# Designed miniproteins, single chains, continued (2), part 63

Each design is a single chain, and the fold is of that chain. pLDDT is the mean over its residues in the fold that is shown.

## One batch from the design tools (miniprotein)

Design m6309
Fold by ESMFold2-Fast:
Structure m6309 (fold): chain A 63 residues (1-63)
Amino acid sequence: SMADIVRQLTSLSAGVPGFSSQLATSEEALLAWLRALPADERERLLNALPPQQRATVEARLRE
């Protein structure tokens, strides 16, 4: 589910400068933050997700 993806991304992003837990309370805010990241950093975070969760996030980012 998207909630599980948000939790996973929150865990992976905890050490990233400028990240805050409030971004993870909103799916749209989290996706907007991901879109604003440099492509390389975004790819590293997405590659750390399980394949099914990665595919879901990538689909949302394309919309």
Scores: mean pLDDT 70

Design m6310
Fold by ESMFold2-Fast:
Structure m6310 (fold): chain A 65 residues (1-65)
Amino acid sequence: VTDQEIALAVADIYRGVANVLYKLGDYEGAIESYEKAIKLLKEANAPQEVIDDYERDLKEVREKL
């Protein structure tokens, strides 16, 4: 298991948390969870395609504010 593999798995957990918070109407909490996921992915040098996918979801949540 590499740091990148760990970061991808942890980012998926944060994304799951963000989705739950979004369904509860906690858009601020969802944004925070996505931002934590993106930070981990960038620090682990994850593929840009993966980072872009998370940033797209974050943008959709921000549009709800």
Scores: mean pLDDT 85

Design m6311
Fold by ESMFold2-Fast:
Structure m6311 (fold): chain A 64 residues (1-64)
Amino acid sequence: SFDEIIESAVKMFEELIRSEKLSREQAQELADALVRYFQEKEGWSEEEVEALRRALEELIEKIT
């Protein structure tokens, strides 16, 4: 489902931040790139893109 895809993406994003020891700024840059990818290459709707963006922002706030 859509929610499972977002959950999976967030999980992978968290693992990447932890393994590469990304700063908040680097994590935000990566999050912006990921959101752009799903919007432009995967054709996600504005609502779906906003849901992903919010999930990634919440993770960055929590982990960094």
Scores: mean pLDDT 80

Design m6312
Fold by ESMFold2-Fast:
Structure m6312 (fold): chain A 60 residues (1-60)
Amino acid sequence: MTTEESLNLLRDAIETLKKAGLISDEEYKELLELLKEVEKGKISVEELEKKIAELAEKSL
């Protein structure tokens, strides 16, 4: 998977969680900031995926 493909999938996952009501407005903002940090190369895709998974699991 390319970085661009990974970023698009992560963005879609974040938007889906927000639309489903599984994350708060503050958590949504946090995830978008982390997505920007991945785009800048400051954090890995795997770190953002872990954060998304933790927030989704917490909502169950």
Scores: mean pLDDT 78

Design m6313
Fold by ESMFold2-Fast:
Structure m6313 (fold): chain A 59 residues (1-59)
Amino acid sequence: SELLELARELEEKAREYFRKAEELKRKAKTKEDILEAEILEGMGAIYLGVAALLKRKAE
């Protein structure tokens, strides 16, 4: 199913964003670095939410 494939792709992108955010937080030197990490986490959450919605539609 195209929807399930897309959902999986979005889930992988979400995990990439979360991983980048975690790494950035660990190496953060400034408040701006922390804000960037939080923005990446937010993007990951959005991708994960859309993926969940697509998976429900595919059922």
Scores: mean pLDDT 87

Design m6314
Fold by ESMFold2-Fast:
Structure m6314 (fold): chain A 70 residues (1-70)
Amino acid sequence: SEELERVIEEARKAAEEYGKKAGLTPDQIEQVAEWAERAARQLLEAGVSPEEAIKYARTAAKMTAYRLAS
């Protein structure tokens, strides 16, 4: 599952990047990472490409981080 590992890694990187920019705590950043990973895993299971899953995970991480900061 090289594709799964890559998607998870990219989701975590996005959560860390956007979470830090939004001023989130480490615990909140972990929550964002878990949400983005879950969304990406579901997309991969549905047959979406790894590239599209990564794109979605990054967007989900950004939106979730900014929502938590609001």
Scores: mean pLDDT 83

Design m6315
Fold by ESMFold2-Fast:
Structure m6315 (fold): chain A 56 residues (1-56)
Amino acid sequence: SPIDEAIKDGYEKLKKLTPEEVEAVLEGLQHLYDVLNTPAVKKAIEAAKKALEEVK
């Protein structure tokens, strides 16, 4: 899906950052999606968070 593709692209860019920077960006994205109140988008960001946890 377009959302999955966008998440993968974002994840690849985040992999270039330090673990601390990745955490900060992920937290900011989570807050943004909380404001938008869209369940599908929140689920996509949760998947990205799990993937990023593995690279710490």
Scores: mean pLDDT 69

Design m6316
Fold by ESMFold2-Fast:
Structure m6316 (fold): chain A 72 residues (1-72)
Amino acid sequence: LAEELERLRREAEERGDRVRAGIAEALLTGVKTGDLDRARGALAGAQAFLSMRPDDELMRRLARLGEELVAG
């Protein structure tokens, strides 16, 4: 989980994509610190993004990882 989130964060940063990088970083912080409220906030942001752009593959993957994180 953390490894995949770090990879997606780097990919977003390389593209200059601050929104996706920010969501990935917030989810990664949730994994590292156990702050599930932060993880839930990041997941809500990803889901709101996808409601407007459902075909965004990177954001769909971030939302899926966020769901996995908060489902525990």
Scores: mean pLDDT 80

Design m6317
Fold by ESMFold2-Fast:
Structure m6317 (fold): chain A 60 residues (1-60)
Amino acid sequence: GPLLAVARHDFTGATPDQLSFRKGDRLLVLREVDAAFVLARNLATGAEGLVPKGFLEIVA
């Protein structure tokens, strides 16, 4: 199922398909897209988009 994650850093998406978020935002990881990116939903805003894996900490 989807994994809960917390943003390690602020991120501003460079393209329309990338998700913007702030450090400490809670994200739901919906699926892996490739080795570098996941598709995630920001739980505060409801927005979905591509997120660099290195910016996330997966929580139990």
Scores: mean pLDDT 84

Design m6318
Fold by ESMFold2-Fast:
Structure m6318 (fold): chain A 74 residues (1-74)
Amino acid sequence: SAEEHYRKGVAAYAAGDYETAAAHFEAAVALDPTYAPAWGLLGLAYGQLHTLNPEDARWLERALAAFARYRELA
């Protein structure tokens, strides 16, 4: 379920595994595109990946897109 992927993503994020966290949040929003908390944390996970890989602008683009969706739903 979307909620189960969200829970797994939260656990991965708390452990500092931002790639695994992003994958779970991506799965959560794919199952339920209206699940605002998953879009918010997806943005945060992508933001952390951008911080770790600042030369790859695709992470920042993905973070901003996820936050835009979160804002639209919240």
Scores: mean pLDDT 87

Design m6319
Fold by ESMFold2-Fast:
Structure m6319 (fold): chain A 91 residues (1-91)
Amino acid sequence: GLAYLLEKDYESAIKAFEEELKKDPNNAKAWIYLGEAYYKLKDYEKAIEYYEKAISIAESSEAYKNLGKAYEKLKDYEKAKEYYEKAKKIE
C-alpha cells in the first residue's frame, strides 16, 4: 500500500495496490497510487493508463495533475497543458 510507496519499494507497492483493487476495483485513490508507483519507475505510459482508470471512476484534481506530469515526461506538452487546465477547474 501507501507505506511501500513512501519507502520507494515500488514493486511491493504495485503488488499491494493490485491486491487492494482486486477487492475494490472502484477505489479511484488506489488506481492513482498504482499510477504513481509506475510513474516513479519511469513507466509513464502505464502511469497514464492507471490515472485514466482513476478518472473514469471519479474525476479529481490529483489525477488530472498526475496525468499532466506524466505527459510532460513524455514531452507531450499540449496534453500536459490540457490536463493541468482540467485540474484547475476541479475544486
Scores: mean pLDDT 86

Design m6320
Fold by ESMFold2-Fast:
Structure m6320 (fold): chain A 145 residues (1-145)
Amino acid sequence: MEVYDESDALVEYMKSALSHLSPEERAKYLVRGGFVAILRSLGIDTSRLESLPVDEQMEVIRRFAKRFGLEELLEKLYEELLKAAEYIDKDTPENLEKAREHVRKALEIFEEIEKKLRELLENKVSVEEVQEALDEIVDEVLRER
């Protein structure tokens, strides 16, 4: 009886559902999906962010991460997901084990991002202030078109 691990599920998802995307596109897709999920769990409306083209969504997420002191975590998250996607594409047992390691690191970084955002909401900012910051960044990116 094999123990099902969240990292195994994400590797399988990247290998199957996201197989039509480049490694860079898979990494960006998972960064966006994870950030949206975290923000929604905190009561933030992400509908405006999600309506943007992919490159504009990534720019909003980057500026949001910088504003809330998450820039280094976002950079590490992208690097770990990119490495995981690149190892999956090599499609050997050894490379799939390396992909699982990088996915585990990415999941740990998502948990750290969520924890830091929760700590900000408890100690420094309201949900309304976070919502206003996200909406302002979306408006900034839209004005730069």
Scores: mean pLDDT 86

Design m6321
Fold by ESMFold2-Fast:
Structure m6321 (fold): chain A 61 residues (1-61)
Amino acid sequence: STEEELEKELEKFREALENNDEEAAKKVLQRLGELVQSEEEARYALREATRLAHETALKKA
């Protein structure tokens, strides 16, 4: 399902951020954009990606 695919990509995004892999993180963001099929899914993906980026930044600070 699209929801399962979004969750898998968000997990890859978390891993990319933790590993400082900017190229992998960019690929995941591109894939998330391809997977979202509704405004709700787009808002969900944006919120979760932003949360993960914020959490990773705080962990490094």
Scores: mean pLDDT 80

Design m6322
Fold by ESMFold2-Fast:
Structure m6322 (fold): chain A 59 residues (1-59)
Amino acid sequence: MELEEEIVAAAEALGFTVTRLGPLSKEEAQRLLDALRAMAAGVASNPLGQPVRELDLSP
């Protein structure tokens, strides 16, 4: 799904390296994307040095 690419892009924008994205329902994927976008907006308000972290989104 295109939604998976958006999730990876949102996580990478936060400084995470996505190592694996587990199987998600459309609703779960949308909720995760919304949460990542909310975090990105918060980080943009205080953009001081986030370390790169691996993010495993497997269930």
Scores: mean pLDDT 64

Design m6323
Fold by ESMFold2-Fast:
Parts: structure tokens; C-alpha cells; sequence
Structure m6323 (fold): chain A 58 residues (1-58)
């Protein structure tokens, strides 16, 4: 589905941003997902935030 394809793209973009050390890009992606009216994207924002906090704790 289009939503699932968008979710996969967001995870790829976040992975690339983290590899580049671009914390601003990661935060921007999370905020865009949180602002979405789509509950599937809101859940992805929560998962992404939890993952990002784990990465920062290393």
C-alpha cells in the first residue's frame, strides 16, 4: 500500500540521516510523522522515537 511504502521510505531516510550525523533531519521526520492524521504513521513516530533514544544512549 502507499502508506506502507511511505513508512519504509521514512525508515530509510532516518537511517541515512543517522549515518550522516544529521540529528535535525531525524527530529524533523519524527515531527512530520507525529503531525500526520494517519494513526499508522503516528505509531511509526512512536517506534522511531524509542529507537532514536536507544541510539543516542550509546
Amino acid sequence: SATRERIDRFWEEVGRALQAGDDEAVEKIIEELKASPDPALQRVAEELRAWYERVKAQ
Scores: mean pLDDT 77

Design m6324
Fold by ESMFold2-Fast:
Structure m6324 (fold): chain A 104 residues (1-104)
Amino acid sequence: EELEKFMKFLMYKSYANANPEDAQAWLNLGKAADELGRYDEAIKYYEKAIQIDPNNAEAWLNLGKVYYKKGEYSKALEYFQKALEIDPNNEEAKKLYEEVTKKL
C-alpha cells in the first residue's frame, strides 16, 4: 500500500515536471504528497496549482485540509472560505468550514 502511494507520487511528479503549466498535474501531485504525509510538499504543489489556476476550488480546499492536519486552524479556515467563494455548493468544504470553526 505505501509502495503504491509512493509509485503514484513519483508518476505524478514526473508528469507535473513534464507539464509545468498544467494546474491539474500539480493538484494531483499535491494529493499524492498529502497521502504520503508529506504536508510541506503537498502545500508547495497546491500553491503551484493555485498560481496557474487561482479559481481551482479543489486546490484551495486541499490546501485548507493540509493546514487543518497540521493544526493551523486559522489558515485552514481562510482557505476553506476561499474554496467556498469559488464553489459555494461544495458540501465537503462547508462541512470542513464548520468543523474548523469549532476548533477556534
Scores: mean pLDDT 89

Design m6325
Fold by ESMFold2-Fast:
Structure m6325 (fold): chain A 73 residues (1-73)
Amino acid sequence: MKELREELLRAIGRLLRAIGDVLDAERALAEAKAAGDEAAIAAAEAALEAARAELERAREELREVERKVEEAS
């Protein structure tokens, strides 16, 4: 049970960080668009796409750990 709790906390931590990264990337994209810098916009769009992909992976990991916790209960 302790091991599953540690896995759950780690998965939650990853998810929270991924959410923060998406919010930061969305802010950076908004700032780049406001500045009208095409290169900065392209870089910010790529960063946002990468952050969203990581968020999806983090959600999948949390779902898997939640399933393990439910099965152990």
Scores: mean pLDDT 85

Design m6326
Fold by ESMFold2-Fast:
Structure m6326 (fold): chain A 58 residues (1-58)
Amino acid sequence: SEEEMAKVDELIQKAIESGRAGNVEEAEKYAKEAGKVMNDPGFGKTVLRAAKELAEKA
């Protein structure tokens, strides 16, 4: 739904911001929630990978 898409976008943004701040634990939390909303295990893993790469400046 439209509301679910907006929720996923917000969770992705929060995961990325947490990653940039070096807060990997928060980034993981938001990435997992994004995966749950999408009901796609691979999606959450992809978001988490991106956030971790930003935390490592990779």
Scores: mean pLDDT 76

Design m6327
Fold by ESMFold2-Fast:
Structure m6327 (fold): chain A 98 residues (1-98)
Amino acid sequence: DPVEVLRQLREQGASPEEMVTAVVTVLYNLDPEQVELVREAVRILSQVQDRPSVELGKQINELIKQGLPREVIDLMSTLLRLLEEGVPLEHLERLLRS
């Protein structure tokens, strides 16, 4: 499912943020409340990669306190970076299956 979701969204020209949100939602079978936290985390992580700040780091820690697991945030950060680097789909598929 997450690999198929990633493939379909990439074919549709979706943004890295859209792909990461959808893939993580499917992979971890997240509730609607957790999906809202994922959308906020993607927004923050995108900014941290481009322009790191203490304030953005504090926002990530707040999302963890609100119930979004660090492992999910770590995977989102990794996927966002790899998608922005243009890593081949096959490499992303291996990461999602590990």
Scores: mean pLDDT 78

Design m6328
Fold by ESMFold2-Fast:
Structure m6328 (fold): chain A 55 residues (1-55)
Amino acid sequence: MERLKKILLGMARSMLEEGYSEDDVLAVIRDSLRDLGFSEEEIEEFLEEIREELE
């Protein structure tokens, strides 16, 4: 989880620097986590942590 979180945060920050909206970035991360087999509850908790780190 910790390593994955750092990778996704790096990707999120890169996308924001390229002009993507925060909503678009969070949608991409949500879809990536779903593809990796995380539950909806785990995805929501992860997205909350990423939102806090980005804001």
Scores: mean pLDDT 79

Design m6329
Fold by ESMFold2-Fast:
Structure m6329 (fold): chain A 98 residues (1-98)
Amino acid sequence: GRERAAELATEAAKKAAEAAKAAGGAKAVAAATAAAIAAIGAAFAASLPGEAAAEQARLSAEAAARAAEEAARLASTEEAKEAAREAARAAREAAEAA
């Protein structure tokens, strides 16, 4: 349960970092970076005990997914759009597991 949510959020953070590396523009880089930070927060919250921490993991993972979707919208290349879409997918999986 919670261990899996932390693993998925960690994967989402890695995918968001890949999206930031591929991004061709300040706004797309900022959105992908926000997705990575939110996913790191989700992984940390998923590692903590209690229902409040589980809810924070879910909310942070949902925030990561929204930021990754914004990165995909702002990306100028197909490579950057695909990387951002993969980050959004991983973040959604982390939110569902939380």
Scores: mean pLDDT 87

Design m6330
Fold by ESMFold2-Fast:
Structure m6330 (fold): chain A 65 residues (1-65)
Amino acid sequence: GTRRLGPEEMRRWMLEVLLRLGVPREEAERLAESTARGLADAGISVEVLDDEERERAIEEVLKRQ
């Protein structure tokens, strides 16, 4: 399934995903902040994979590395 996230929720969601994919914390925080700011400036929310589907996608990516 999916869930709709506002800018602050998207920042946290993206940070968690990037950290799990092995992106260094400083870079992950920078990317997540940049994305959240862009969404806030545009006044939009994003629909993302729910926690179960997100974990499945992360596992698939990691298996390919």
Scores: mean pLDDT 78

Design m6331
Fold by ESMFold2-Fast:
Structure m6331 (fold): chain A 62 residues (1-62)
Amino acid sequence: KETLEQAIAFAELVIEAFSDNKEIVELAQKIIETAKKALEEGDLEKGLKEVKELAGKLVKLI
């Protein structure tokens, strides 16, 4: 749970820092959406796995 909430906070900071980069913003928004869905549905393990994969793609672009 805390890891997903931290992922949302991190993705929000990335959107603020890289607002001019559409690809980075889209990936960060996808992280936020995926993490929120995992928290709502209680499927934390699946959500963490998907968020980690998206974060890996995001880090490669930064």
Scores: mean pLDDT 78

Design m6332
Fold by ESMFold2-Fast:
Structure m6332 (fold): chain A 72 residues (1-72)
Amino acid sequence: SDEDFQQIIAGLRAYSRELVRANPDASLDDLIARARAAALRVGEQQGLTPEQTQALIDAAVAAVRDEYARLH
């Protein structure tokens, strides 16, 4: 359902913010690459459509960029 998909997005946003906090010495590019890889794995594991997987990637990358900017 759309509600289940929003929970997946929220979970990956939380994961992405924590990824930035846990890796203070990592570059923005490295953190984005790791968040993208996580989103792709989740999309495949959950059987998401290509459109849903892209939305998940976009949400993860945005969360990384926002949290990185807050800390740097």
Scores: mean pLDDT 90

Design m6333
Fold by ESMFold2-Fast:
Structure m6333 (fold): chain A 55 residues (1-55)
Amino acid sequence: VSPEERRRIFLEELDRETERFREQVAANPDLSYIEKLLLLSDAVARAYERAQARV
């Protein structure tokens, strides 16, 4: 798998995880800044792991 293909795969998984993040924030309006930051961090980590599983 080329570096360009790996980047494309990661961006696809990142788009999925960021959509889930937006839905989680919308469902939990009382989340603090730190809680939102941790959720976003987890979303990025999951996107990376999912992308690695696809290469």
Scores: mean pLDDT 82

Design m6334
Fold by ESMFold2-Fast:
Structure m6334 (fold): chain A 73 residues (1-73)
Amino acid sequence: MEKEIEEARKELKEAVKEAFELLDSAGKVPQSEVARVVGLALRAVGYLIDGDVEGARREIEELMRLAREAAEA
């Protein structure tokens, strides 16, 4: 359990860094899309606090998907 939570925390940290690098590089991303990515990151944190690694990973996947879509738009 503890090891899985630690791994998920590292995954979230890396995903947040990558997502913001993508958004910053795109330059023209709407603030609404940035807010959606931030919201998903906060939800992932909530799941990790509750010990729900699967829930956290699901939110991390959605976060990265939205960040990539926003950067490509």
Scores: mean pLDDT 79

Design m6335
Fold by ESMFold2-Fast:
Structure m6335 (fold): chain A 70 residues (1-70)
Amino acid sequence: MLTPEQLAVEAEVFSLIAMAEIAKRTGDKELAKEILSRAREVLQRARQLGDEETVKMVEEIIKEIEEFLK
């Protein structure tokens, strides 16, 4: 079972996924930059918790947003 910290990070990841889809769909590059900054912070926390699955999910979000910002 997830710790409270892991659950909080996982909830944040799902929020980032939803926001990333909105940013890509609307072409909102300002929102995309904010998502990228937040995703990098979430990635650091996921790595500290040793949550490999969550780390991979956040890395994919970062990759998608970086591609969108090109």
Scores: mean pLDDT 82

Design m6336
Fold by ESMFold2-Fast:
Structure m6336 (fold): chain A 119 residues (1-119)
Amino acid sequence: DRARAEAFAARREARIRALAAEIKAADPSLSDGEAARLAEVEVLRRLAEELAATAPEVAAGLRELARAIERGASAEERLALLRRLAAAAEAAGIPDLAAYFRAQVEALERGEAIEATPF
């Protein structure tokens, strides 16, 4: 259902923005992109918990990406993890999630800040 997918994307985007604003308020020295990335780590962990029973390989990849971002892993390491996640999501039959991670791969390849992309 397209409406359900759009509602899910909108809810995740709103949650990321709210959490990013909270992180930025606690540490104003963080860039908007840095605050958004920290918020995305938390959202990725929650998504991994949601998918643990139905798509365990995707859930494992999401946890690995969250840990990499949290420890300040290089753009190269994050890029490799995002590519593997996109492939795993596609193989698991979750094309919206695969498209989301492919968009983040493209943003990183351009040296741009990664932001949540609504459907």
Scores: mean pLDDT 75

Design m6337
Fold by ESMFold2-Fast:
Structure m6337 (fold): chain A 97 residues (1-97)
Amino acid sequence: SKEEAERRLAENPDDAQAWVRLADIYLEEGKYDEAIKWAEKALELDPNNPGAWIVLAEAYLKKGDYEKALEYARKALEINPLSPDAQRVLKEAEEKL
């Protein structure tokens, strides 16, 4: 939940995965700019976090920025080639270009 993610971040602001969870919650709520902000915060802490790249890819896909969605989905796949979410965003972004 948002409250759980915020609690974890209050205890440890260096928890990249808690920032990703917060970003995912905003993504689910349709708050794409907030999702991008918190995913970028996660990447400042851990640039190899595939979840943060997936949130960026999905948020930009939802915003209609297909070039950025494609770029960030590719970043996620460099870290985890078997990610179903990253593969889905890549395919959807490519179909729009």
Scores: mean pLDDT 88

Design m6338
Fold by ESMFold2-Fast:
Structure m6338 (fold): chain A 65 residues (1-65)
Amino acid sequence: SKATSLMSAIGLIAVEYGVEVESIEFEGDTIHVTLKEDSEKAKAFEKEARKIAEAEGFKLEVTYL
C-alpha cells in the first residue's frame, strides 16, 4: 500500500541520516515515528521525512525517547 511504501522510504531516510529508529507505525492518515535520540541529525531527519509524508497526503508525528 502507499502507507507501507512510505514507511519503508522513511526508514531508508533514517538510515541515510544515521538516526536510530525505535518504531515506525501507520494509523489512519498518520505515520508515527519513534526515535531513540533527540539530536540535530534527528531534527533534520524529521524535517525531510515530514516533507515526503505530506507530499503523499500523510501526517507525520515524531516522538523522541
Scores: mean pLDDT 83

Design m6339
Fold by ESMFold2-Fast:
Structure m6339 (fold): chain A 67 residues (1-67)
Amino acid sequence: MKKKIEEELEKLFEEANRLGTRAVLAGHTDLVAELSEVIRKYKAGEISPEEALERVKRLLEELRAAL
């Protein structure tokens, strides 16, 4: 179900953008770098939407716990 996964990814990307600035200022640059790499690979078509969703969810959970 590609459309549903893409909509969920879009919401997670918006959350990542909101948290990204605060995370960098808080010293969590490694998590932000990993998240940015996953988003870049997804946009380049190097990973599936399903793989991107799994990786983004995991990184955002870590980022939320760190903030």
Scores: mean pLDDT 78

Design m6340
Fold by ESMFold2-Fast:
Structure m6340 (fold): chain A 120 residues (1-120)
Amino acid sequence: SVKLTESGGGTFPEGGSVTLSGKVSGIDFSLYGVSWYRQRPGQPKEFVASISPDGTVVEYAPEVAGRFTISVDHAKQTAYLTMRNLRREDTAVYYLGLTFLGAKTLGDLYWGEGTEVVVV
């Protein structure tokens, strides 16, 4: 019944920018923390960014801090990841997750199917 659908992926140039969207259906996600994760080729799935349900706590992985921005539009039930100054190392499948706990906690996490970003 809960579904997370990521979109906005594609192929982008180094130094470019993209905004990924993650639509949430089946629940009111304003009650949940929102996180973005990525899986780079040949690597485990890793944390990228999170925002608390009330928006007061925002966290970024060190490798993306200052380049990426997480945001949420509760009226549209959509989370966004704005990625700036893209690097080849940002090539990954990006996943939206919902959690009842802080950004780095895995548990009660719903995952989408992901959207692929390729930087060339």
Scores: mean pLDDT 82

Design m6341
Fold by ESMFold2-Fast:
Structure m6341 (fold): chain A 87 residues (1-87)
Amino acid sequence: DAALLAEQREKYKATSEAELAAVEAAIAAGTVAIPDAAELDEAEARLDASIAELEAKAAAGDEAAAFLLETAPVLRRALALVREAVA
């Protein structure tokens, strides 16, 4: 159902943006448990693999995969903020 997909898209985008802002605030406040560098390396490797899979699916015309790729910059930003906090 295209209407349900569009509704979920809007909710997911708003949630992702709010979650990124919350992560930024929590890191700045020192209220989040910061993972070590090895955990971050594993998370980045998994994100890179997921992005590559989604890119292939989106190129094949998968609209849901194309939508999920729109969130990749937010996820990369969150990992970068955590990595800065670990350094």
Scores: mean pLDDT 71

Design m6342
Fold by ESMFold2-Fast:
Structure m6342 (fold): chain A 71 residues (1-71)
Amino acid sequence: SLGEEVEELIKRAEEAKPLLSEEGQKELDRAVEEARRALEAMKNARNGDELHAALVRLAEAVRRIEELIRR
């Protein structure tokens, strides 16, 4: 599921975190928090518009996490 894929990405990010600069670690923490908030928003979505907004936020957070762990 999408949630399982995101949790696996977060796990990989946490494993990579010690290899990042102090600034990179702070940005990663923010991106992970954004991803988790987006997943929560998806679970609590009452209609398609709320679900779409949560998916957009999730996609942005996932992109940031992937970019950070490539360094």
Scores: mean pLDDT 85

Design m6343
Fold by ESMFold2-Fast:
Structure m6343 (fold): chain A 56 residues (1-56)
Amino acid sequence: SMELEKLAETGVRQARLAAELGDAEGAQRVYDAAKEIGAPEEAIEAMEAAAREAAA
């Protein structure tokens, strides 16, 4: 749905912002929440990449 896609878009932005701030826990939480709601695969992959970047 368009609503789920908008939530996923917001999640990707939040995860990337957390990564830029070095907040690995914040990025991981957004990624975990996206998986729970069944976000689109591409959004989940983007959030996972942000979480990995924050942890590196």
Scores: mean pLDDT 80

Design m6344
Fold by ESMFold2-Fast:
Structure m6344 (fold): chain A 60 residues (1-60)
Amino acid sequence: SMAEVDAELRRAIELVKAFAEQGKLEQAKRAAEELYRLAVERGASQEVIDEAKALAEELA
């Protein structure tokens, strides 16, 4: 369901933020880009898609 996809992606967003906080910026950037792609492909809510996109843009 969309709710299950959203929950999984929100958890992944928090892990990417943790990578960035640890100074693993290149790893966090690549993960954020893939996360945005997955959010769109798996049909996440627009809220989660927008959050993933914003994270990828912030880390670019």
Scores: mean pLDDT 86

Design m6345
Fold by ESMFold2-Fast:
Structure m6345 (fold): chain A 56 residues (1-56)
Amino acid sequence: GSEEFLRGRELYEAGDYEGAVRHFDEALALDPDHPGAPTAERMRQQAERLAEAQRA
């Protein structure tokens, strides 16, 4: 729900992109109709790219 969206944003801002992806995935699974879902989807995609870049 809303807490998972907030946690995802916190991790994204902290640079924990892998953690952000996990929490956004959980949030979207629990509440796909949440008003924040479109933003979470965009942030999740960006976080996934940034996590991959951190490994390279």
Scores: mean pLDDT 80

Design m6346
Fold by ESMFold2-Fast:
Structure m6346 (fold): chain A 59 residues (1-59)
Amino acid sequence: MTKEEAKKLLQAFFDTHDPKEVYGLSEEEFADRMAEEFGLSKEEVKKLIENYKKNGKIE
């Protein structure tokens, strides 16, 4: 999976799920898990989550 494909899947995931509801995790723990699952850095996942919260889009 490329980073671009991972970002598209993460966007679709956020559009259909609340991350807190799906995993019952803190934002920090959720970012760690998503970084492992999608092969992204934790810092990149945190940025994508923050963008989604502010703009409804990860990019």
Scores: mean pLDDT 69

